# Designed miniproteins, single chains, continued (5), part 16

Each design is a single chain, and the fold is of that chain. pLDDT is the mean over its residues in the fold that is shown.

## One batch from the design tools (miniprotein)

Design m16525
Fold by ESMFold2-Fast:
Structure m16525 (fold): chain A 112 residues (1-112)
Amino acid sequence: SAAAEAAVAGFRQAADDSAKLAPSPYERTLQRILGDAMARVAPAILAGADPETLEREFAKAVYEEAMKRFGKTPEEVIEELRRMAAEGDPLTRDGAEQLIEAIKKYLEEKKK
């Protein structure tokens, strides 16, 4: 729908704007992945999907956006994110840990 398309565009624009203001390259990378993932789940949010469905769709979106951006295996991406968490400030650490948990959740679901 036009509303869903506008929401997706809005989330992507917000992610780009936030990334430009981010204090570090690590935070910029994390904000873009999170923003793109949120843009992908926006239609489900607008449709009033339940929390479990939103969590599953967000985990999938984070996984796919991270794999696309890093061009590495899931295990290698998790190691890169752990490195970012170890070297970064508290905000970078929290963002990286959020992405790691989402990727792990999707990998667990994919095995089922």
Scores: mean pLDDT 78

Design m16526
Fold by ESMFold2-Fast:
Structure m16526 (fold): chain A 92 residues (1-92)
Amino acid sequence: SNKEKILEYLKKNPKELVEKLLEGPLEMVRQEHPDASEDELLELSFELVLKAGDEAIKKFRELGDEESAEVYEEIKKVLEKLYEEYKKELEK
């Protein structure tokens, strides 16, 4: 399934997939925080994506679109795990 393929890809190349997921948010936070370090920009980008995910889930549920809400819940869980793993890799 698409979910299983994403999870397998995440386990093999978490950094690459993180970069792809954060590409848009990262560019936006760079514009808002031009003096921030790359590590600070990455943290802000993760926070932005997670917040946007929560808002999207809430919005879909308010509209009665449970299917889209469930998809975004799964994306959020994957992103949270990637963020945790990425932080651990940066500290090694």
Scores: mean pLDDT 73

Design m16527
Fold by ESMFold2-Fast:
Formats: structure tokens, sequence, C-alpha cells
Structure m16527 (fold): chain A 97 residues (1-97)
């Protein structure tokens, strides 16, 4: 579990830095570690990995945040949710300009 959380933190940092390929790989590894202990969280991280691979940072962060809530990491989930909301606001401003 602790190893999976470290991979997830590194994946979120990779998304913030624009390294979507690294983020996708890290989310995939976290999902593999969680498959037998929390299949629901593992599924959500797999979706986050696919979103990251496609450059969809809002979906990747949203799915990762939801998965962290399923793992009971509520404070980290809130931080990731805030990053997802900020990314969505940036996209909305870009569309409105």
Amino acid sequence: MEEAVELIKEAIDAIVKGDYEKASELFTRAAELLKDVNPEAARLFKIASEAAKNGDRVSALTQAGLALEKLGHTELAQEVGDKSMEAAREELRRAAA
C-alpha cells in the first residue's frame, strides 16, 4: 500500500510537469499493486493511466483523486481534486478567450 501511494504521488507530480508518459506508467504500476487489495481503486488508477496517456490531465487527476478516496487517503485526494479543478478552470479560460 505505501509503495502504491508513493507511485501515485510521483505520477501526480509527473502530470503537473507535463510528463504524461511517465504518469501513465506510474498509474499502471500502482493499479497492478492494488488489484488484489482494492480492485475498485486499481480500476480507477487504470482509467487515470489511460487519460494521462491521452494527455487528458483533468480526467487523469479526477480519476486518481477518486481512487485515493477509495483508499482512505482523503487529504491527498482533496489536494489532487484541487489540482483537477484548477486544470479545468484553465481549459475554460482558454475556451472563453
Scores: mean pLDDT 82

Design m16528
Fold by ESMFold2-Fast:
Formats: structure tokens, C-alpha cells, sequence
Structure m16528 (fold): chain A 84 residues (1-84)
């Protein structure tokens, strides 16, 4: 189901975040915050989430899950990492 796909994608993103170094965690927080900004959060809120690194990324993942956008975000992150 779509709910199961979102839960699996969230777990994959959380694992990626936990297995990442501090610099990569900050990059992931920025990417997740940018996606939330496109979905309607304020610039100030997006900046705060991006600045918090691991904790900001975890909070952003929770909000993206609530919006049903986790699967889309995982695909974007995988594509971005594949090109680097």
C-alpha cells in the first residue's frame, strides 16, 4: 500500500541519515528542508530545520511523511547522490 511504501522510504532515509557523517547529515537536512519549503513552510522555518543537522533532518522527515511525500523525496535524494 502507499502507507507501507511511505513507512519503508522513511526508514531508508532515517538509516541513510544515521549512517552518514555530520557533513552529509547537514546536506540531507538542507535537502529535506528545501522540499518542505516547496510544499509551503516559511523560509525561516526551512532555514531553522537545515541548520539543525541530524535533528532538523529527522523533524523534516516526520513532516514529509505527514504530507505523503517521503517516497518522492527518497527518489530525489538517491538521484542526487548517484550524480555526485
Amino acid sequence: SEKEKNEEAKKELEKLLEESDEETQRVLAGMLASRLYELGISTDEAGRLAAQGREGALQALKRLEEKGKIVEVLKLIKETLRRQ
Scores: mean pLDDT 81

Design m16529
Fold by ESMFold2-Fast:
Structure m16529 (fold): chain A 68 residues (1-68)
Amino acid sequence: MEYTALDDGGASKGIKKGEKVSLQELLERFGTGFSVQLLEKNDRREVLRFTYTDENGNVTEVTLSKAL
């Protein structure tokens, strides 16, 4: 099941607003260095916050949403 990006999550990693990504694709792009936080879950949608910190300490955040 895929998520839609609600904002731009960082130019170097290529996640753009409106892009559809799966958790598998995020694992392929970022490896194990990212975290995912559940922001909202109800009968209509799930919303996650994706966070990745690079080697220089720069934080990339993108909000991901899927319909349930």
Scores: mean pLDDT 73

Design m16530
Fold by ESMFold2-Fast:
Structure m16530 (fold): chain A 95 residues (1-95)
Amino acid sequence: SILDQIKDQAVELFVSEYPELLKLSPEEQRILADSYRGYLKSRGYSDEEIEEIGEEMMERLKKKHPDLYEEISKNPELYRMAKYYLAVMYDEVLS
């Protein structure tokens, strides 16, 4: 479907940005994650909705790029940043 294609495009954009995201320190990753989460809250999303969207997008990343997902999953700060980044991108393409 078109919505599945949009979600896949969001995942591929994240993958293309991944080398740049790896250059961030753990502190920068935490700040960026908090910024993305705060942005989604300002958009009217609840904490539960943010986590649901984020985890759905992380499952999509796992399906498309399982090796990358495993790498990210070993780093809690990177995982949290990736989850909220993907949630923001999902909101952006639907808005």
Scores: mean pLDDT 86

Design m16531
Fold by ESMFold2-Fast:
Structure m16531 (fold): chain A 86 residues (1-86)
Amino acid sequence: SIAASFFNDSKKLKENLTPDSAILVLSKREGQPSFEDLLANKHKYSTIHFISEDKFDPSLFPNVPIYYRKIQGSETENVIDVLKQL
């Protein structure tokens, strides 16, 4: 529920970002659905911000700069704080 709330917030930010950027939050248990959505739309992004506890394989996005934001402590609180600073 907490992670789902954060995914809703990141989706809202993604919708309000410039066409050149995207933010995606991946948790270990919920990463797959969000990851498939990102892959389906990878051609729309010039930059992707990954917020995850795990590393992502950048070879899946060879022409898009990928930035990693590590989740630390309380997953929801830390990720919201990072998003507010972007």
Scores: mean pLDDT 48

Design m16532
Fold by ESMFold2-Fast:
Structure m16532 (fold): chain A 66 residues (1-66)
Amino acid sequence: STREELTRVLVEAGVPEIAAEFEAQRVVEENPGASAKDLFARAAEIMREAGRERAAEALEKKAQEL
């Protein structure tokens, strides 16, 4: 699922698993009907705003693949 893939990318970028699961769930729930590409782009924006540059870059790269 998109939520599981978001969680995986966040964890690989150094976000703790519990926090990654929470953020992935929040992004999916707050953006009903959004494409996987849009969800990854939105998650990247949130990570950048939070100062999590590595996570933002990883999510943006994945969005480009979708």
Scores: mean pLDDT 85

Design m16533
Fold by ESMFold2-Fast:
Structure m16533 (fold): chain A 60 residues (1-60)
Amino acid sequence: SHEVLAVEREVTEDKEKGLYTATTTVTTSAGTLRLTAQAPSREEAEKLADAGAELLRMLS
């Protein structure tokens, strides 16, 4: 019964570590949920961001 107000996906490159960080943020009427994951490529990081959005929506 929590309304999803916003879903944000961000993929950031960490050149020092050679990694991509995927951050997914879901804002609901009851609060904010965030998931962060790391991947060796931008494509894999984008897949993790998408999967994270679905997971966080289920937990809302």
Scores: mean pLDDT 80

Design m16534
Fold by ESMFold2-Fast:
Structure m16534 (fold): chain A 63 residues (1-63)
Amino acid sequence: MKEKAKEAIEILEKADSESLSEEELIKRVQEAAKLLGKEVNPKSAYEAIEAGGELYKEAKELV
């Protein structure tokens, strides 16, 4: 779990630092969610950012 949480954090931090399209941002957030044993279906960049923020907080608690 700790290793998966670190990987999820790295994915989310890279997504935040890169100029990604809505589609790519949603995909990165879904990948991070799967690493944490979750499934998310954001329908917009806004929803992806919100979901990513929650996943980031959860992952940080696991490391």
Scores: mean pLDDT 81

Design m16535
Fold by ESMFold2-Fast:
Structure m16535 (fold): chain A 88 residues (1-88)
Amino acid sequence: MSVEELIEEAERLVRQAERTGSDELALRAARLASDAINLAYRLGDEEGIRRAIEVARRALDVSRSQEAINAAIGAILLGIGALLDLSL
């Protein structure tokens, strides 16, 4: 999948999580955001990383389980690290 396809799917999942309060969808969105960050980082796609961090932040806001919270925080930290590395 492309960075754009991963981000669009992650954004779709987080919108559903926000509407339904689904922890499972928040977890899936956070995991997909991490996948998008890893791919965007390899491609030097700074905008893709920024968009994926925003998805992970939104997933964190609706997360209730420790697993979903950890996945979202992990994605945010991964994305920040990737942006800092690309800005050097």
Scores: mean pLDDT 90

Design m16536
Fold by ESMFold2-Fast:
Structure m16536 (fold): chain A 67 residues (1-67)
Amino acid sequence: MAERQAEIEAVRARLRAAADTIVASNYKDGRLKTQEEIDAEKARLDATADRLAPQVVEGREWARAQG
């Protein structure tokens, strides 16, 4: 079962890395984001990544079980 947890963590890490790349743009609607806006956006994206990672792995497992 450690394999499943490791896969979830790997997916989570990849999603969080993608979120960091998005946040690094520092622009919103043609203006520079404030540090508070950047931090809030990062926190929301991290929370979303944490929620999605188990679902992605579960979906892959479900698809494999069906062929």
Scores: mean pLDDT 74

Design m16537
Fold by ESMFold2-Fast:
Structure m16537 (fold): chain A 60 residues (1-60)
Amino acid sequence: MEQLQQEIDELNREMTRIVEQYNAETDPERRRELIMEEASLAVKIISLYVQIRVKQREQA
């Protein structure tokens, strides 16, 4: 559980970095690439949250 939360925290930090790059970027094509990178990262974060919730429910 704690390990999964630490991984989520790390991925959220990377998400913030990508968002900052997106806001500073002026090239529309590069901005599209950053959106796709953000989407991939979001899927990983969601998967980890689902794993935590499933484990908690199984142990209840």
Scores: mean pLDDT 80

Design m16538
Fold by ESMFold2-Fast:
Structure m16538 (fold): chain A 94 residues (1-94)
Amino acid sequence: MPSVEELLEEFRKKVEELAKERKLSEEERQILEIGTEGLIKLFREYAKRVSLEDFAKMVEAAIEAMENAPKSASAEEIMQRAYLAALEEYERIK
């Protein structure tokens, strides 16, 4: 199984792939970069509190939520969806 840092790197790569695929403007990409840094800091805090397996599920939920965001979604909405999906998954971890 990947390490915490490998999972965070995968998250970062998925954000970059999504920005390229959706042909986001430079301004939208900057918003995604700021949001990504904020989420990575938050994910590092969660990684201290949960198992690596459960952490992987949280990161996977965030990625899935971003990929399933509508084509019309703003950078802020994409990042909000990622955050809420990770938080919901954390709440399901017992």
Scores: mean pLDDT 84

Design m16539
Fold by ESMFold2-Fast:
Parts: structure tokens; C-alpha cells; sequence
Structure m16539 (fold): chain A 92 residues (1-92)
């Protein structure tokens, strides 16, 4: 599923990407994959939003997603939030 969404986004197939998002809006792995795509594109603000949605579904103690949020906030220059999420990632 996540691979199909990444491909649709890479190809600019917004219709397919929107349909996959609608079907998988509550899927943490899909939301994480979307966040990773935007992070790779340098859109750290959108990446953080999708990682936060993924975290709310996967659980607040999910080390991988907390680490990704730390990276996104660090890239945004928000060192305080980055430190908070990195601490949560290490505590898991």
C-alpha cells in the first residue's frame, strides 16, 4: 500500500494519491510514508504534520515515528520540539 502511494505521488498522479489517502487515512504506515516523501522533497512542515498523524495512530511511544518528527522539527529550526521528540524516541 505505502509503495503504491509513493509511486502515485512521484508520478504526480494526484487522483490516485487522493484515493489511496482516503482509503488509508487511519493507517499509520501509509501516513508515515507520506511524511517521508515530503521530508525527502524538503517540505518539512508537511512531513511533520503527516508524522504527527501517524504517531497518533501508532502510539505516542513509537520510537521510529518520534525520531522522524525530531528530524523534521530539527530541519525546521525548532530545536526545542526536535529535542522533545528525540527524547521520546530514546525512551521507547
Amino acid sequence: MAEKLKKALEEGNYEEASELLSKNKDNAEVLKAIGEYYFKKGDYQVAAIYYEKALSIAGEDNAEINAKLGEAYKALGDDEKAAEYYAKAKAA
Scores: mean pLDDT 75

Design m16540
Fold by ESMFold2-Fast:
Structure m16540 (fold): chain A 80 residues (1-80)
Amino acid sequence: AEEELKLARNFKPENIEKLIRIVVESEDQEVRDAARRSLIAGATPEQLKEAYERLLPKLPKEHQERFKKVVEDLIKATQP
């Protein structure tokens, strides 16, 4: 969606949870790629871990493993 693409292109710390959700859930590959790039460029590993911990209790159980894999990939990409 256009709103997701705008959010994905403009990194802000308060949007980390929303950006993680976009990477996992968005049907638009361009939007997913934009969100992933913003998180890798703007977020710290610590911020990603904290956002994931806040998201986990809000997620359906069937989605939790998918989110875990995406967040682990993002953390690895932000660390040397």
Scores: mean pLDDT 78

Design m16541
Fold by ESMFold2-Fast:
Structure m16541 (fold): chain A 75 residues (1-75)
Amino acid sequence: MSKEEKVKEIIEKLKKEGEEIAKKAPEHARDLLLQATELAAEEIRTMAKKGASVEELEKRAKEHLEAMRKLAEKS
């Protein structure tokens, strides 16, 4: 698999899991969590463009998802 294909897979998984976190969150938090998901995806794209490894991108995506879950619990 090419690096580009792997980056796309990471972003698609991040968006899917972010949307699921938003759906399970209180209604008033959903828009913020969807925005956080989009910002996280943009950061992953930027890191990939700057030469970050697939491992670094996967780790960063997991950190974003964990932060979103914590935000959902507090909201």
Scores: mean pLDDT 82

Design m16542
Fold by ESMFold2-Fast:
Parts: structure tokens; sequence; C-alpha cells
Structure m16542 (fold): chain A 93 residues (1-93)
């Protein structure tokens, strides 16, 4: 239903904002990798809750993790700040 799709989207945005904010405060690339691993677990749980394909979530998270691995610590933190701010704006709409 449209209501369930909206609820899924809002919970996903909240997780994205929360974990991106954790990345902004990370001190090392290893800490960012751990934060992204936790985010993947939370997104898989969320997908299962809403009857969505968890394997597709894992595939998309692998792509995101690979992209973050290509960035410097400073670039990764800047991207995470931009993601957190964007997600917070979408939640407030």
Amino acid sequence: SEEKRREFGLEALRLLAEYSEKIVNAKTKDEINKILDELQKKFVELAEKYGLDPEKVKENMTKLKNYFSSLSLEEAKKLAKDIAEGARRLIER
C-alpha cells in the first residue's frame, strides 16, 4: 500500500540520517566501515519488516560501502554530512 511505502521510506530516512551523523563523528576509515556494516544490518531488518527483498538491500549497501572506501576520511565525512542534512530535510516534509 502507499501508506506502507511511506512508512518504509520515513524509517529508512531516519536510519540514514542517524548513521550518517555517526560517520561525521568517526575518527578513522575503519570506524566508518563498522558504521556502514551496522546500517546494512538495520536496512536488512527494515526490508524484512516491510516484506522487501533483503538481497537487493545487501547489493545496494555493497555499492555504497565500495564508494565510501574510495573516498578519503575528510571526503567521506563531508558526504555523510550532506546525506544526513538531506535526509533530515525529507523527514520534515
Scores: mean pLDDT 87

Design m16543
Fold by ESMFold2-Fast:
Structure m16543 (fold): chain A 87 residues (1-87)
Amino acid sequence: SLLEEAERLLRRAEEEKNPEDILGAVRAYFEELRKLEEEGKQIDPEEMDRLAAVERRIQALARELGITDEVEELKKKLRKEEEEKKK
């Protein structure tokens, strides 16, 4: 699961303080959102909670490691790709 991948990368980032794992978690998180949208499935409330927790952890770790700008830039790029696929 991409959500499990994001959670795994965040756990590793917390332990190793590796910015690349945070960026990897951002990619996995958005990939999961894209997959759910493509499948047209309703997101279970528990799954929404897990997604929200992943996003909060990304923000906290990005701030701790001083890569908030890199995370925001990556999010914007991934969001733009998703918008292009919708049109």
Scores: mean pLDDT 79

Design m16544
Fold by ESMFold2-Fast:
Structure m16544 (fold): chain A 77 residues (1-77)
Amino acid sequence: SAVLEKLRETAEELERLGDLRTARVLRSVVEFAEQLQLPEAAARRLAVEALQHALGLTYDPATSLDEVLERALAAAR
């Protein structure tokens, strides 16, 4: 899954930047999505929701995955 691969790559970058907590959230989303064999759209929605919560943002399911991943990386830099 392209979505799951992007989540893994972002988790690795977050770990390099020292944000181990947000990286763990992404790794947990990947593990859960793989265990339940979630469709990419469902995995994307789960990742957005989990990241918004981890970053202390208001929950908005209309937020794109790319936007919330960029916010996580910016906050860690």
Scores: mean pLDDT 85

Design m16545
Fold by ESMFold2-Fast:
Structure m16545 (fold): chain A 112 residues (1-112)
Amino acid sequence: EEKQKNLEKAREFARKALEYLHKAYDSLLQGKVEEAIKNLEKARKYFEQAHDYARKAGVTEAADYFKKASESAKKAIENLKKRDLDGALQSIQEAYRNARKALEIIEEELKK
């Protein structure tokens, strides 16, 4: 019961993080760098919450992937502050990849 609720919360926060990550990508396509940074900050915080709930659920592998997604979002913010757009886009893609791997693990655990 407790594990199930923590998995559902990890999924919820991961989906919110992906929503803000997508908004950050769209903002960059429009040249809105400050808006992209704000959306990346929100994505990073939601990935941190997904990490915490995955850990509470005892699913360490998924938690590690959410942590990597959060770190990649932070790296994207750092790259944008340095005006490294290519580096920021690569970091956003890496955040997507890690978040998707974490969600696959969470969805598999929810089927058990």
Scores: mean pLDDT 90

Design m16546
Fold by ESMFold2-Fast:
Structure m16546 (fold): chain A 79 residues (1-79)
Amino acid sequence: MDEQLTQALLLASASITGGIDARRDDAIQAYQLIKQVGKQKAIDLYRKNTESGEGEDTGKKKAEQMEEDLDKIEKYVSE
């Protein structure tokens, strides 16, 4: 479960970076999975897992970027 959420969040970030229209299906799938578990819970879990592997500062930066990426995807899907 945690690993699947991390993968979904990485797909969300990649969709923003690579162009959301080009990776629309990946962005939608990532958003739906995150919506199912709750956006804040997904971000908190991603931060915890990233901090365990890459350190606290890196985990915080990646979680902040992920929150921004999810906001962009949410706007895209909601339009």
Scores: mean pLDDT 71

Design m16547
Fold by ESMFold2-Fast:
Structure m16547 (fold): chain A 61 residues (1-61)
Amino acid sequence: MMLSEEEVELLLRIFEQEARTMSEEERKEMYKKLKEYLKKHATPEMFEKAVKRIEEILKES
């Protein structure tokens, strides 16, 4: 089942909030799991936008 844009944005906001409370190692593991989930369930365009935002979150957090 494909995720909507709203569902992808919700997942990214949840990830951003969770990432602030995690260690660097935990964030990397969560990122890998989220990336694989989005790769399976999001369109290629939404996946690329999501990956860019996750990379930005990881740089700032």
Scores: mean pLDDT 77

Design m16548
Fold by ESMFold2-Fast:
Formats: sequence, C-alpha cells, structure tokens
Structure m16548 (fold): chain A 128 residues (1-128)
Amino acid sequence: SPAVSECLAALSKFASRQLGKPIGSLILAIQIYLQTECAQFLPSGTVTFTGLPANYPPNVLGCTGIGSSRIFLNEKFIPTSSTAPTTALMLNTITHEIGHNLGLEHSATNPCTDGSGCVYDTPLCLAK
C-alpha cells in the first residue's frame, strides 16, 4: 500500500542517516510471532492484548519493545483468509512496530521531533 511504502521509505532514511545501517540489515534480525499476549515488559509487567490499561487504544494489533528484535501480532486480528484490507492493516502494524525495534518511540518522546524524516514525526507511520 502507499502508506506502507512511504513509512518504509522514512524508516530506511532514518536507519541510514541516524543508525548508519541499511534497513534490510536491521530487519533481518526481527522475529514476528502470533500471540494472545505481548511477551514484552511494560513498567507494570507483561502486556496482554486483552488486559491493556484503559489509556491504550482498544483492539491493539501488535506490540514490541523499543530496540527489541521481536514483534508480537495479536492473533485475534489475523484472518482465517487474507483480504487486501486486512493484509494492508497487518503490514501497517508490522511497519510501525519495526520503527520501535529501530529505537523510535511515539512522537512525544521521539528524538527526531525536528521533522528530519523520523517516522513518528510524520502522519504516515503514527499509530497511537
């Protein structure tokens, strides 16, 4: 989808300019899991897709830790048969979580808040 392509272009630019590495070399180490729970730790402990605090969005599609090499996709939202909209939604989710794996936080804490092409400073990849 255009949104995935534009987000991946922004992440590629960030990886090259800020991390000094091509994005392909960084994402090759990332493992994706289908789970009922996020096996990442919050300050309050482990995250579950059904037990997230009230300040989190409803229907969380995936999770990861900042700088982690693991992405957890909520198996509730994985279709028994893929449709183009559901595939695009999952690709958008994975692309957003890759930003977290590269060290990007949501825009309020993102070190690239100067508009230098950071993913979370742009609407294209901002999934709050």
Scores: mean pLDDT 59

Design m16549
Fold by ESMFold2-Fast:
Structure m16549 (fold): chain A 85 residues (1-85)
Amino acid sequence: MKEEEEQRKLNERTIRIAYENFKKKVESLAKKYNQPELGKKYLEKIDEVYERALKENLPVSEFVKEMEKITDELYKELGLEKIKP
């Protein structure tokens, strides 16, 4: 039980780090392309996925896939084609 709690905390910490990195990526893209409203829209999307991930205890791999999908949509809306990961 204690070890499971430590694994959960490590998973949550890793998700938080990934969340902050994706958030910075979205903010940087919105600033670079002068699209503050689009940036806000995508920040709200990643915030929703982050809250769901913590509530549902999503694996890091699932969380990262959801975040990559959202950032791919942002690239498309900015007129930037996602080449490959």
Scores: mean pLDDT 79

Design m16550
Fold by ESMFold2-Fast:
Structure m16550 (fold): chain A 64 residues (1-64)
Amino acid sequence: GMELERAKRAIREIMEETGAKTFNEPVLAEILERDYGIPRGVAREALRELAKRGEIELLPSSYG
């Protein structure tokens, strides 16, 4: 949906800005909520989908 696509764009923008490809899911979800207004559930779904596709890497403890 539109929210999921917006979340993916925000994540890719953060990747470009920071040069990072490896993220802690709770930390990045908080940034997406604070700075982009993306609900935590949508942010988590976008992060997990991008990680499953190999576009980003999530730290092992991020699924706790």
Scores: mean pLDDT 79

Design m16551
Fold by ESMFold2-Fast:
Structure m16551 (fold): chain A 74 residues (1-74)
Amino acid sequence: MLSLEELEKLAEETLEEIRKILEEKGVSQDEIDKKLEQVRKTIEHLLELYKKGEISSEEFITYLKIMIHDVKLE
């Protein structure tokens, strides 16, 4: 299983990938910042659920993949 530090690193990598996708789509910096703030809040909530043992590391990673996919479809 991945450590908490590895999950936090994956979360930051996910935020960076989402930023790049939005930049490639020509989204304004203000809208990118707003979207990343919303995604960060969701990730922080999921990370707290993981720390409490309410979700697995595999479930956390799946949610990160879903967030990337959703941004690609927007």
Scores: mean pLDDT 83

Design m16552
Fold by ESMFold2-Fast:
Structure m16552 (fold): chain A 99 residues (1-99)
Amino acid sequence: GRKKILELIGLIIRLIGLLEDLERLAPPELHPDVERLRELVNELALAALRGDVERAEELKREILELLERLRALAPPELHPLLDELEEIVEEILRLTREL
């Protein structure tokens, strides 16, 4: 319904904002992985807004794998940001399934 679409858009906006924070705070060594994350997040947003659950699930798996890699390489100060990114990605998929 309309309320769920607005909630989904709100989560996408929050996800983009957190990704911008990650891009700003990440050390140079992580920039290629953060750039790949940006590409996957953009694709996830489009898939979610189209209600393409299968594509959104595929993209979620790729994003979570990349976030795990980033967590292993990132300084501890970035871990809360990576945790919030993971939570929002999971919530976007949950809402996409309910549309």
Scores: mean pLDDT 88

Design m16553
Fold by ESMFold2-Fast:
Structure m16553 (fold): chain A 86 residues (1-86)
Amino acid sequence: GPIDEAVERARKEAYEIALKAGASPEMAKQIGDEAGELVRAILEGDPEAAARHYQRLVEVAKKAGLSDEAIDEILTAAVRIAQEAR
């Protein structure tokens, strides 16, 4: 459905941004998964889940060595995808 399509799009775009920013494929996969779950939580109207996945995304991205600019790019993509799916 529309939520699952938005989740998959967010996972893919966040994964590609993370790889381009120098994350390993394993770390990029985790970043993508957290971005997808963040989008799901936003679309389902679950603020506690959204906050949790946002925190996990930022933590994993920082551990992967991503710049603040790259993290902001991933978060901006996730929010845009969630807005487009409403």
Scores: mean pLDDT 91

Design m16554
Fold by ESMFold2-Fast:
Formats: structure tokens, C-alpha cells, sequence
Structure m16554 (fold): chain A 79 residues (1-79)
């Protein structure tokens, strides 16, 4: 169902959020780079998911915010 697909995608977004937090705490550049790649793949999966456009926009917004957070953390660590 659409609800099951949404729940799975939300769980994966939450997992990547926790991974980014851990990577920030550990100053782990490879982990941040991995998280950015995983978020990019997840974005494509959301775009292709059989979900209403409103739900896709919400999920894509969360992915975009996490990607920005990870990129900003990565920039600080490489400075």
C-alpha cells in the first residue's frame, strides 16, 4: 500500500539522519560522503514511488534538508 511505501521511506530517511548525526560527532568524512550518496539514491526512489505528489514533496523536502546538513558538515571538516 501507499502507507507501507511511505513508512519504509520515512524509516530510511530517519536512519540516514541518525547516521549523519553520528558522522558529525565522529568527524567522519567517509560516512558523510556515504550518507550524501544514499540520500541522492533515496531521492530517486521517492520520485518514482507510487505516492501522492503532496507526500512526495514532504519526503523530498526532508531529503533536501538532510543533504544540505551533510554537505555543510563535510565542508566544515574539509576546511
Amino acid sequence: SAEEIKEKLEKEIKGLEELIKLAEQNRDVPMLEFAIRELDELKERVEKAPLPEEEKKKLLSRIENLTKRAQEALARLKA
Scores: mean pLDDT 89

Design m16555
Fold by ESMFold2-Fast:
Structure m16555 (fold): chain A 94 residues (1-94)
Amino acid sequence: SMEEVKELMREIIARASEMAVRYERGELTDEELRAEVAEILALLEKLIALSTDPEMKARLELGRANLLAARTPEELVTVLIATAVELQEILKEL
């Protein structure tokens, strides 16, 4: 449902934002960051599966691809921030 889609988007935004804050404070190990990224990827895959709009689905798939392509902790955090921003913009359009 649309409510499930919105709730999942809010969860991903919250988790990504928390990771960015913890990383900036030096409160995340590389192992903890990668574990949380794996959980966020799983949530993003669920969101993509629930999405019926082709444009939204393409935007989400690009975010997933960028997250998978990130090599360093700094790149991962940068993509997490970008993903949270993109999801906030999509959420405003719903």
Scores: mean pLDDT 88

Design m16556
Fold by ESMFold2-Fast:
Structure m16556 (fold): chain A 57 residues (1-57)
Amino acid sequence: MAKVVNIAGAGKKGKEEAVELARKNPDAILNIADLNKEAAEATGKAVEALGGKATVY
């Protein structure tokens, strides 16, 4: 069963949480939202580099 996780705030803590979730749940879909688009994109790329799936808002 695919998990959908919403992460608000893609700063240092949000990025670390997203990466850890992707490592432990490789079939999870992570929805990442941040007012800083660059931080959200960087977090999404880190998740995808681990084989996870991320959607950036």
Scores: mean pLDDT 73

Design m16557
Fold by ESMFold2-Fast:
Structure m16557 (fold): chain A 71 residues (1-71)
Amino acid sequence: ARQAALDAASTLIAVRGNDPAFRAEVQALVDAGDYETLARIAEELARKYREQGNVPEAQLAEDAARDFRAA
């Protein structure tokens, strides 16, 4: 479960193009164990990508949200 959440965090950072500010925010949330906030961020990104028709990125974000909620 924890490893899946860490992998999900890496996926979420990659989906955002490895933006340094977003990476720092995600890392801080991981260090705090705040997987609920990470799940909400991932769910919001998934919804945004679905609205844009970007199905692959939406699916990656949806999978990340699921893994965070299981953590």
Scores: mean pLDDT 83

Design m16558
Fold by ESMFold2-Fast:
Structure m16558 (fold): chain A 97 residues (1-97)
Amino acid sequence: SMEELEKRRKELVEKFRQILDELITALENGAPWDEIQRLFAKFARVAGELARIYREMGEEEKADEIIKLTQELGRAVVNRDIDRVREIGEKLLKIME
């Protein structure tokens, strides 16, 4: 049902916010690359699930933008560009709310 999709979306947005904070904290603390990669993989999985839910809700443009920004955030993570990760993360959260 649409109510179940909306409930799942809200739960995943909160999980997304938590993982984004964990990823940024790990980057700020200079965590090992294997830890950063695992955190980003978890982040990308949650973002992908959110994109699938937005498509199921008929919001294809939001889904496509989530995928695009997640890829851009991944490039910022590789470069350890914390300011860029924060900027893209904020854009993703605005799309989801």
Scores: mean pLDDT 89

Design m16559
Fold by ESMFold2-Fast:
Structure m16559 (fold): chain A 80 residues (1-80)
Amino acid sequence: GPQITKAPKEGKAGKYIKIEGKNFGEKEDTKVFVGDKEAEIVSVDDTSIAVKIPEDAESGDLYVKVNGKWSNKVKFEVKK
């Protein structure tokens, strides 16, 4: 399944972050969550995802789902 190996600890609502890891899928098969909010994927390849932090995102866990498989969770703080 997908694994996050490196991600920012914080980010600003409406701005972009890069998530690094393993076993990421195609854009249609991949979802990224910031807290309980699905983030917009800008680009994805097998080892990196660029996402926009949702404007309504709250601090919580950052995690990825690929083809029904969940990644590890990493703590993430949303700044406004």
Scores: mean pLDDT 84

